# Ledger of designs, part 28: designed miniproteins, single chains, continued (5)

Each design is a single chain, and the fold is of that chain. pLDDT is the mean over its residues in the fold that is shown.

## One batch from the design tools (miniprotein)

Design m17007
Fold by ESMFold2-Fast:
Structure m17007 (fold): chain A 66 residues (1-66)
Amino acid sequence: SHMEEEKKEKIVEVLVKGLGLSREVAERIAELILRGDFEGAIELLVREGGLAPATARAAVHDLSKL
């Protein structure tokens, strides 16, 4: 839906501007968060974003609340 696309774009913008991730990686992470796959999103933030596991977990938690 349009509202889901808007939420996805907000998550992508935070990841790109806040964490310096590429748009492609940010979009994959946003899609995982929107699907409720928080463990998958944390794994991608650690692997592709270079974040420590605790930092990635906190970021996913905050982005899930928006």
Scores: mean pLDDT 84

Design m17008
Fold by ESMFold2-Fast:
Structure m17008 (fold): chain A 74 residues (1-74)
Amino acid sequence: SLEELRLELRALAVAIAKLENTPQSVIDQYLKDLSEEEREKIYSMAEKYIAELTLDQLLERIRELVRELERLEG
């Protein structure tokens, strides 16, 4: 669904932010509009992405999901 794609994009953004040593306070601010359950899901997905993918692969996946999101919205 569109909502699932948006959560995946946020999880990928959080994964990259963590790899770039972004302060936790900035990441928390980025996710403040989400429920606690959605934030937990995003952190879980981000940890999996960090464990399984390189930075280049994370960026490629973001590009693919952004294209899919644009297709669904427009």
Scores: mean pLDDT 82

Design m17009
Fold by ESMFold2-Fast:
Structure m17009 (fold): chain A 132 residues (1-132)
Amino acid sequence: MSYEELMKKGNELLRQGKFDEAIKYYEEAIKKAKTPEEKAQAFLNLGRAYAGKGEYDKAIEYFNKAAEIGTPEQKARAYINLGALYAAQGEKDKAVEYFKKALEIAREAGNRGLEFQVAFTAYLYGLEKLLS
């Protein structure tokens, strides 16, 4: 299977909540990735699958890997996911730190849609007022 076929099947399984099966497809996609952007996208989705399983340490590891090698948009998306994950665990200060990092990238890029995604995700956890 190609990288794109593996990612498509992983994404379908992730949507169905079949996290263990999705993880296997994303791990194979990482081996087939030809660019840092492709690898970062697989790391983002792998982090989301581990978070869905409640394996938060693994989720954090993969979101950090995505942020390291990804595009600015992928880095900001990794930081949104880290912020949400820390917020869900009650780690409010860390959540705000990551949301602010994502917001800085979005503002620097002039990406109003990404700014909205940060603010909306923070709002879902009652943290939006701490971003100002």
Scores: mean pLDDT 91

Design m17010
Fold by ESMFold2-Fast:
Structure m17010 (fold): chain A 72 residues (1-72)
Amino acid sequence: QPLPRYTREEALALFDGAVDTLVRLLKEGKITREQAEAALDQLAAWMRGQGLDPETVEAYRARARERLDAAS
């Protein structure tokens, strides 16, 4: 592909930062759990688009879901 991709480390850091934001917004009541899950699904799809392996993406998604459960 002609466009540059993020490194694995950069993509994972961006994912974690986005999840931190979702958890905070959910705790503050600024978004619903359904909106947070939709955003998480989009982030997981983005990570796969960056060339990350499905196992790593699912592990991070599962951990993020646990954090959302604790926040809602």
Scores: mean pLDDT 81

Design m17011
Fold by ESMFold2-Fast:
Structure m17011 (fold): chain A 67 residues (1-67)
Amino acid sequence: SLEAEVLLALGDMYLGLGDIFESQGKKEEAIKLYEKAIELYRQAVDLGHPEAERHLKFAEEKLKKLK
């Protein structure tokens, strides 16, 4: 669905921003951006996007490593 595709794309955007802040040592900002990406990916999974679960697990692992 278009909604699931938009949510995945927004999640990818937040994930990329989180990576930028992480590379700058801005851990707290990176965590918040990864949490936003995870929320968007979960919504995309609920709407049946076939790629969303892979993206979700990847973002969750990134967040886990920052804790």
Scores: mean pLDDT 88

Design m17013
Fold by ESMFold2-Fast:
Structure m17013 (fold): chain A 82 residues (1-82)
Amino acid sequence: MPIDEAGILLALGRMAYSVGDYELAVRLYREALALDPDNAIAWANLGLALYKLGKTEEALEYARKALALDPNNEEARKLVAE
């Protein structure tokens, strides 16, 4: 099968987020989105990482983009409810 580079970057971003490296998570999620801009999960996770960094306005913007792609994205719904 072809290598899913976007999926690998998304997985690495989630690992960075899980250890509290939110700056690295943001970088990896942005790289994943450069390869797959329609990935609602990547947009939601980017928003969550930015929220952890105190970038609330950018976090909400990207959470809304995730909801535009997938209205049932739980992480994005929780973030915009704040």
Scores: mean pLDDT 83

Design m17014
Fold by ESMFold2-Fast:
Structure m17014 (fold): chain A 58 residues (1-58)
Amino acid sequence: SEREAVVAEFAAALARQNAAVADAPPTEVDPALPARLTDEQLAALRRAVAEIDRALAA
């Protein structure tokens, strides 16, 4: 649930980043990925989402 939410947030952040770049490839995330993530990897994904959002807001 929490892992799935973090992966979904990351996929949405990638989609926002790709929308800011013309002709960017489609955003895809492995649906099995949430089950394989550690807490450290989840924290890294949350940080990546924040960085993407910060870059798009600049």
Scores: mean pLDDT 67

Design m17015
Fold by ESMFold2-Fast:
Structure m17015 (fold): chain A 65 residues (1-65)
Amino acid sequence: SDEEIAARVEELVRRYEAGEISDEELLAELKKLGLSDAQARRALALMREGRHDQAGVLVVLEASR
């Protein structure tokens, strides 16, 4: 469900910010949610820029499609 996707995305963002997962691990998890390589890399770029809220919204929207 969209709520389950949103919760998983929030957890992934939290773990990435905490340094618990690498860039490669984050990309792999985002792809498991249904994102393409390009979409996953875009979300990672937003997270690296500190735009975590925008990255989270992007991931939920793309994974929910």
Scores: mean pLDDT 77

Design m17016
Fold by ESMFold2-Fast:
Structure m17016 (fold): chain A 66 residues (1-66)
Amino acid sequence: SLEELKRRLERRRYLTELFQKVLDDIKNGKITLDEAIEKLREEARRYGLSDEEIDFLVEMLKRVVK
């Protein structure tokens, strides 16, 4: 449904903003990569993502930082 699509887009927008925020915090020396991974895992779980989805986001973060 249109409403389901809207909810998925809003969720993806939030996760994209969160991902960018943790990247910026790493680049500015505010947090370590390990701290960023834990923060991302916690927020994604709070948003109801599966462990597989969370692992995918963590892998993406590691690839961008390295």
Scores: mean pLDDT 78

Design m17017
Fold by ESMFold2-Fast:
Structure m17017 (fold): chain A 65 residues (1-65)
Amino acid sequence: SEAERAALLADFRAAVTDLAREAGLSEAQIAAWLARLDAVAAAARSLDELLAGFAAFVAELLAEL
């Protein structure tokens, strides 16, 4: 459902924010990463695309930490 997708995105945003702050990223860097995550979620046309986008996002974020 759309509500379940929104809840999943909200939980993921919170986890990304906590991880990035713990890693010492500035608020501006965190905002930029969250904007990228929002763009990934907005571009997803299906649940499969959303999950693939999240997996790619996590790989990119971890490579930069």
Scores: mean pLDDT 83

Design m17018
Fold by ESMFold2-Fast:
Structure m17018 (fold): chain A 71 residues (1-71)
Amino acid sequence: SLADKAKEYIDQAREALAAGDPERAVKLATQAIELDPSNPEAYALLAEAYRRLGDFEKAKEAMEKVSELTS
């Protein structure tokens, strides 16, 4: 399913962050969001990736999405 594929991208994004590759994590988390925009975990990973890249504005925007989806 698309949700199962989105979870694969979420798992890969988490692995990319653990490996020190936030640029790859942004790409993978974005693909997860495209397949399942309702999953807050993908936005949380996107926020962490942007934080590591020093893009604090995009990190904040992604965390606001986490709050929206978990409210």
Scores: mean pLDDT 89

Design m17019
Fold by ESMFold2-Fast:
Structure m17019 (fold): chain A 103 residues (1-103)
Amino acid sequence: MEVEVYLAATVDSSDDASIAAAEAAAREALRAAGLEVTHTQVLRRPGRATVIVRGRGELTAADAEAIARAVMDAGAASAVVTAVADGEVVARAAYRDGAPVPA
């Protein structure tokens, strides 16, 4: 099923290396899942950054969880992956402080 994928990851650091590692991990995780990365954005604040990556392609719920986990393993404090098809959320995975968040 073709979906639009939205990934938002929070990094509790303004360190460029930490932000770059989270961004690289997010883009690589989307590509590993077979998705085309369409957009990348970093929103910076003192002591914090949000990395936003968008992709398009075929995705399963297991792929969404794997993407979120890969970003957490790269040092993100939280990661949310949402897959949307025809305006409807078809898969979602969320992690905070290394633990799954209830859907």
Scores: mean pLDDT 80

Design m17020
Fold by ESMFold2-Fast:
Structure m17020 (fold): chain A 66 residues (1-66)
Amino acid sequence: MLTDKEVALGMVEIMVGLGELLAKQGKYEEAAEMYKRALEYAKKNGLPEEVIKEVEEKLKEAEEKL
């Protein structure tokens, strides 16, 4: 069975995937909101800095498109 942190990582991956789909459709505001939620969730659950940085980069890219 997955650990609590593995479950949290899976949730972040789902949120990031949805954000990427929104960004691909030009919905950068909605994508940025999804990435912000993913970032909060990752930090709250103590996920590795590598995961946090990946989400931060995607958020930055989406916000730069606004």
Scores: mean pLDDT 81

Design m17021
Fold by ESMFold2-Fast:
Structure m17021 (fold): chain A 91 residues (1-91)
Amino acid sequence: DYIDLLEEAIELAKRAIEKVRKGDLLGAIGLAIRTIGLLIDAERLTPEKDKELVSKIGDLIVEAIRKAMEGRFEEAEKLLEKAEELLEKLK
């Protein structure tokens, strides 16, 4: 379901950030593209009542990857923690 897709997106985002930390930018981009694909699928499957919250979660995940690409790893980690916090509200 869309919650499982969001959990997988967060996990792929964490892997993308680790690739950035290791200097594997092409690997990070590949994982980021897969993460975006999962977020698109999640939004498409999301019921109307949850769309605003799912959109916020997606925005946080994308921003976390962006911050990591800028070398702002502490900010990226905090954004993913916020995404996980919001995801718990859907359960």
Scores: mean pLDDT 88

Design m17023
Fold by ESMFold2-Fast:
Structure m17023 (fold): chain A 89 residues (1-89)
Amino acid sequence: MKSWEELFEEGEKAFAAGDLEKAKEYYEKALELKPSWRIYAALANVYYAMGDLEKAIEYLEKAAELAEPVDPEVAEALREAREKLEAEK
């Protein structure tokens, strides 16, 4: 059984390699072991890269809810995702 940290690291490696589906799979498995704002933020980055802005915003909002006070990186990513979604409407 892999730890959530090992799964998170594998997800980061997959994301860096451009394998968005593999990154999503590893992050989802990590999230099942530990619901963490960092994992929600990582999943949001995957959805953003895939062009699913509505899902990216959903996961960033979940990350912000868990990370009180809100991490500045999460807040900035949420702002950018919302701006991009508005531009595509």
Scores: mean pLDDT 78

Design m17024
Fold by ESMFold2-Fast:
Structure m17024 (fold): chain A 59 residues (1-59)
Amino acid sequence: KKRILELIGRILRLIGEILDIDLQLARETDPARRAALEARRAALEAELARLQAELRSLT
């Protein structure tokens, strides 16, 4: 049960970080900075998918 709560906490934090990057992308006009934000977003989405898969395996 403790591991499930820890995973939920990490998932919520990652969702918050992705949403923050989406907000930054909405106002960012520099192509190089947009590319960096998109790369970070992709990395966070990959980690989110991994944690969601782990959470699903524990239910």
Scores: mean pLDDT 83

Design m17025
Fold by ESMFold2-Fast:
Structure m17025 (fold): chain A 65 residues (1-65)
Amino acid sequence: EPLPDREELIKALREALKDPSLSEETKELLREEIKRLEAGEPVEEVLKIREERIKELREKKAAEK
């Protein structure tokens, strides 16, 4: 399955960011991804970072109430 184009991914992330049910932490994660993509970082690398950040967020939630 081909990776989305940078512009397509940025658009998808911006649309996801409009979801009012998202947590503040999730919104920050999405903003960081958008910033990385706008800085010219490869889409593959950004998606890999996303997976790492999601794992970190999950661990944080497990430690916090």
Scores: mean pLDDT 75

Design m17026
Fold by ESMFold2-Fast:
Structure m17026 (fold): chain A 64 residues (1-64)
Amino acid sequence: ADEHTRLGREYFAQGRLDEARGHYLKALEEDPDHAEALRGLGEVYAARGEDRRAAGLRARAAEL
């Protein structure tokens, strides 16, 4: 989970949103309650203009 979360952050920093999303999803497949991966995926969706989906992911992370 941690390795995929780190890779997701690196791709997000590069503006590579599809690759960032893929790595955050892999982290969540390994650990569905990985707060950092949930927040990172939320940031990807926010950057894509999917604010409602982003808010849902951040709410899940805040409950962990």
Scores: mean pLDDT 81

Design m17027
Fold by ESMFold2-Fast:
Structure m17027 (fold): chain A 70 residues (1-70)
Amino acid sequence: MLEEAEKKAEELKKEGKEKLALEVLAQAAGAAGDYDKAIELLKKLVELEPEDEELKEALKKVEELKKAAE
């Protein structure tokens, strides 16, 4: 799962689709329970798209999931 997402992200980066590559990695990390990595990737996405409310909401949700898993 995560390994497949990493390979897909590398292909997307080669195509110049870096934002989409980060989205794929963040989604896969969150689904795998790697909330630290998902938060790091979502923070990078929010920096690229600071007006994207969906990315900010996704970041908050993952941070709450990490807190609940502690």
Scores: mean pLDDT 78

Design m17028
Fold by ESMFold2-Fast:
Structure m17028 (fold): chain A 60 residues (1-60)
Amino acid sequence: SSADRAAAAVAEAAKANGGVAGEATRQAHLDSGSGPRGVAATAPGTSGELAAAGVAAYAR
């Protein structure tokens, strides 16, 4: 059930991000200049998003 776990993780990550609305808020933070441009996302949220995407790619 690695595929099921990957699909669930990706779906949950998308919901946690608040769909498109959450993405818009994240972009606003980037434009506000929270510091170095190298940091595209909030530190605590980045790992979860990347992990979910990675798991989904592996399952496929």
Scores: mean pLDDT 47

Design m17029
Fold by ESMFold2-Fast:
Structure m17029 (fold): chain A 112 residues (1-112)
Amino acid sequence: AVERVKEYIRRAIRILEEHRDDPEAAYRELVRLLAEAEADPSLSPLQKAFLAGVLGVLYEAQLRRLSEEEFRRMLEGVLDELIEQEGITDPALIAEFREVVEFTYEAWREAK
């Protein structure tokens, strides 16, 4: 469900664009989006956990006005933490998550 994960990320970026002057509204809409993703049966538990981390980093990046380099480091940190906490050893699964990290970075960079 790589494309479905990317769809949620595109929607998160859109929410942040629409609410760039209202961080509380942005937070509430991202929480609703995350609840929708958690209810999505096409997503694995790992994809849901990863999305929660990515949405948090996207919100923090806008709130704190992070640089491109700082944002990339935080995104890579989400994946590193997920790999360590869940004991992910499947190189194909890790490669899919790395693809989503790169997608998120490029989409955010173009939208800001």
Scores: mean pLDDT 88

Design m17030
Fold by ESMFold2-Fast:
Structure m17030 (fold): chain A 80 residues (1-80)
Amino acid sequence: MDPEEAERLLEEGEELFRQGRYGAALPLYWRALDILIESLGEDHPAVARALEAIGRVYAAMGRDEDAAVLFARAQAIRAA
């Protein structure tokens, strides 16, 4: 699957996040994450970036425990 599509989805999600449209941003970020995992593998830095984006949305929604899990996974990828 095309990494350019994932980048576009991340950009659209980021714009929606800035507008406070968390419910609209989430499906775009999850789709981008799926594309990046399939194209680049689970441990690629681009996957960490997508996980951080989803984590920020959950934190903004008050889902701090869900956000923490995503941030921990992203940190593990970056530390490897």
Scores: mean pLDDT 84

Design m17031
Fold by ESMFold2-Fast:
Structure m17031 (fold): chain A 87 residues (1-87)
Amino acid sequence: AEELRREIERLFEEAARADEAGDEEKAREYLERATELLEELARLTGDKRLELEAVIYRSQLALERGDEEKAAELKAKAEELLKELGL
């Protein structure tokens, strides 16, 4: 769990640096990897807050790929999770 959390944090930091440098493709690559690991961590822990965060990033990635239908579906899932969490 700790190793997975550190790797997720590192990948989000790498994504932010790539985005700041204007490397949109590399930023998306790091964000995709971080999101995959975040989804795994959410499944392993059953943590609804982590699931929400993962769904939000997955929705952003879907929208960037032009998959509006998938992005809308993920947004609806995020709204449902927000209700469950009282946010």
Scores: mean pLDDT 83

Design m17032
Fold by ESMFold2-Fast:
Structure m17032 (fold): chain A 60 residues (1-60)
Amino acid sequence: MEEIEKIIKEAKEDGYDVEVKDPQNISAKTVKALYENAKIHNEKKIKITANLQPQTPEPP
């Protein structure tokens, strides 16, 4: 779990707003992917959840 905490700390230091729903059920791999994705897309908000699913399903 240290990996998760370090990634969150780095994101917050960069000025990102980090929200964690289920920290015990989230993996460091998921958190790292979310942070990297936020950096690439210039997102200022990072939502960390146990399920990395989009809000709406893709119909096609």
Scores: mean pLDDT 64

Design m17033
Fold by ESMFold2-Fast:
Structure m17033 (fold): chain A 93 residues (1-93)
Amino acid sequence: SAMEQKKALVAELKAFLESLLPELSPENQAIAREIIALLDEALAETDPERFRTLLGEAFVLLGELIAGSDPALAARIGAALAAMQAGLTAIEA
């Protein structure tokens, strides 16, 4: 289903962020952990509207994480977000 395909993208983004945790400042680790918690809620969610709301909240925090990161980390996080957004668009098309 489209939801299963979207959840696969969420799981990939979550794994990427978990792999970055040791590279982040304590302040950015706190933001990243909040994003991971939202992605975990999204993975357990069965309601498409609630799923969309959780992803929207996660994307806002991802924007904050990017803005607060050094240029190299910001580029890596931005690329992962762009890949997920492209994947979501392809599933909806």
Scores: mean pLDDT 88

Design m17035
Fold by ESMFold2-Fast:
Structure m17035 (fold): chain A 55 residues (1-55)
Amino acid sequence: MQQARDDVIAAVERANAQGLDTLEGLKEAGLSPEALELIQKMRDGGHAGAAELAR
């Protein structure tokens, strides 16, 4: 299950390279609702790295 989180983080990094660093921008870039929920859960859980990548 760790691989799914790593894939989500990699997708966020790619979106940031395109200037998309918000949850709304990531949704527009084609991330699934499940991936967006996982990112939000990591932000709420205090994962600083995930929160920084997704802001």
Scores: mean pLDDT 61

Design m17036
Fold by ESMFold2-Fast:
Structure m17036 (fold): chain A 103 residues (1-103)
Amino acid sequence: DPELELEYAEAVILRAMYREALARTTDPEEQARLQALLAEYEARIARLLAERPDLEQLFRDRGREILERAPPSVKAEFNSLSPEEQEERLLLWGAVAVYNELP
């Protein structure tokens, strides 16, 4: 289902963006707002995965295809990450690829 895959891609990308914003924010009011947004998108991802349990692995596999075609410097950076960070990076790369394939 391309529509559901797009919704999952958007949610994964937005979650990553809000995590980055939260890490850089020192304002307590902005932190509270970003935490609420993160909780919303994490809940959305959980609901999508309950409907389509294969989405996480599908997107990580897509991310792995991107890794295979990546320059040596990008591959070296990826190989320096922990296994958990590698899985998160693959998921994000897969999400960005799916999002960019849609007009």
Scores: mean pLDDT 86

Design m17037
Fold by ESMFold2-Fast:
Formats: structure tokens, C-alpha cells, sequence
Structure m17037 (fold): chain A 60 residues (1-60)
């Protein structure tokens, strides 16, 4: 769910460098832009956000 993504993202951000947070924010913005442009459904957007968080978790 979006709430779980926000909670995991918030905890992840506390453990990240400023550079990593900026990279994550840029990737999140790209996903959200694709959703707003109609290239992704809401479900596809949430799945991409989950994948992005999991990838960054693995790098920490």
C-alpha cells in the first residue's frame, strides 16, 4: 500500500547519504511523472515505487 511505501521510504531516508536521497527523489519523481502523463497505471506506479525502495535497501 502507499502508506507502507511511505513508512519504509521514511525509515530508509534516515539511513541514507544526501547524495543517495537525491538519487532516490529523482527516481521517485520520474515514476510519478510517468503516472501523471498516463504512461503508468496507479498499480504500476506503486509496483515501481516498491521495486525502487527494495533496490535502495539492498545497497545500504
Amino acid sequence: SLDEIQEEGSELLKKMTSEQRKELAEKVFEILQKYLDGELSEEEMLEELKKLIEEFKKKL
Scores: mean pLDDT 80

Design m17038
Fold by ESMFold2-Fast:
Structure m17038 (fold): chain A 64 residues (1-64)
Amino acid sequence: MSEEEKVSEHVKEIVKEAKETLSDEKVKELVERIMEVGAKSEVEKLSYEELLERMDKVLAEVKA
């Protein structure tokens, strides 16, 4: 699997965990913020590691 595919799988795992632990409202917020991070990564050319770091931060902030 390429680095791009690994990012997609990581996003799916984060969303799945959120759906099991968070309310529907927070899951929607998480998905919106992750999509924003993804869009910015295409513009800013973030590395694979930087993209994962930002996604993990978003999940932590939504859970708080």
Scores: mean pLDDT 74

Design m17039
Fold by ESMFold2-Fast:
Parts: structure tokens; sequence; C-alpha cells
Structure m17039 (fold): chain A 57 residues (1-57)
């Protein structure tokens, strides 16, 4: 299981994915991606899976 810090990051990303403006959502996702290298490989994989899943909505 991910650390509470990594879980909080994922919950924040999920909230960003609910933003109706595509331009705003993409800009915020790019800012979040800047932090990806600081996360564990497991957390990075889950973040990428979440982004791919949102593309289908």
Amino acid sequence: MMSPQEQGYLEGLESIMEISSEVEREALIEKMKEELPSLSEEAQKRVLELIEKEKKK
C-alpha cells in the first residue's frame, strides 16, 4: 500500500480530473507530473493508470 503522502497526491489528482475545463485540467496535470520523479515507482504507475482511465471518460 502507498504511503499517506502518496495517497494524498493521488486523491488530489482525482479532484483535478473532475475539473470540467480541459485546458485547466491539462495545465494542473502537467504541474503534478513535475512531482512524479519524486514518487515511488508503484505510485508513478498508479498515477499514469489514473490519467489513462480519465481519457476514457
Scores: mean pLDDT 71

Design m17040
Fold by ESMFold2-Fast:
Structure m17040 (fold): chain A 69 residues (1-69)
Amino acid sequence: LEEAAEQLIKAMEYVEKGEYEKAKKYSEPLLQRIAEAAALVAAGHPEAAAAVAELREISELAQKKLEEK
């Protein structure tokens, strides 16, 4: 989860530097996780809550790291 949050921050840094190919590399796995969580929610799957919670943790960790710097 912390590693995924760090990947999010790196993607943002690469966008800021104009290195969009690297930014895409770091953001693509996260976008795929979001799509998978959305599919689980739409299907009413019991694992949906866990997938959403994982994404929230990644978001909270990324925000915490950005607020400290």
Scores: mean pLDDT 74

Design m17041
Fold by ESMFold2-Fast:
Structure m17041 (fold): chain A 85 residues (1-85)
Amino acid sequence: MAEVEALKAELEEIVKEAVEILKTKELSQKGLSLGIATALTAIGGIVEAELLLRRGAPLDEVVAALQADLESAKKLLEELKKEAA
């Protein structure tokens, strides 16, 4: 459970960082699309984890799903940061 909460917290930080970049940086259309995609991917990961937990999915399945979504969100965030530079 502690690992699930830690991974959710990392996704929440990605949402905050993507939103901050969207609010404070001048972005191209590509940058705006990346920022939105980053935030939605991270939010989607959190929602998926909550739904899996409600269904009684094994914790290892929830952790694996969160890790996959976190990796995807991190890649999008890195691309967003390059567009914002």
Scores: mean pLDDT 87

Design m17042
Fold by ESMFold2-Fast:
Structure m17042 (fold): chain A 63 residues (1-63)
Amino acid sequence: MASEISLIALEAREKYRDQIPDDLLSQVIMKAVFEGREKGLSVEETRELIEKALEQAKARLAA
């Protein structure tokens, strides 16, 4: 497993812990990581994909 991707996922979990329920947080991050891998994205592109997905999830919860 790419340790850098694992670190990015951990950082995202910590950043959004208070804003998104833990179950949804895990699901969104996992899905974004899988999508990044499918598309052959770089570590930085995968980080941006996770961030965007979490921001969208946060917006849906606030609506």
Scores: mean pLDDT 79

Design m17043
Fold by ESMFold2-Fast:
Structure m17043 (fold): chain A 61 residues (1-61)
Amino acid sequence: MSAEQEELYKEAMKIIEEKLKENKDNPEIVKHLENAKKNLEQLYEQGDLVGLKVGLHELKK
């Protein structure tokens, strides 16, 4: 993995963790965030830099 891919993944995971803490009492949001986390893990494993950038952008909305 490149340093850029690792940085994007870490930033995205940090945002997901914060959102999970904020929404822990909302099971629908928790399920959605867990699915987003799994998708980001797959993109990171595949080395999909564009997918990681898009995923991070969606999380920042």
Scores: mean pLDDT 80

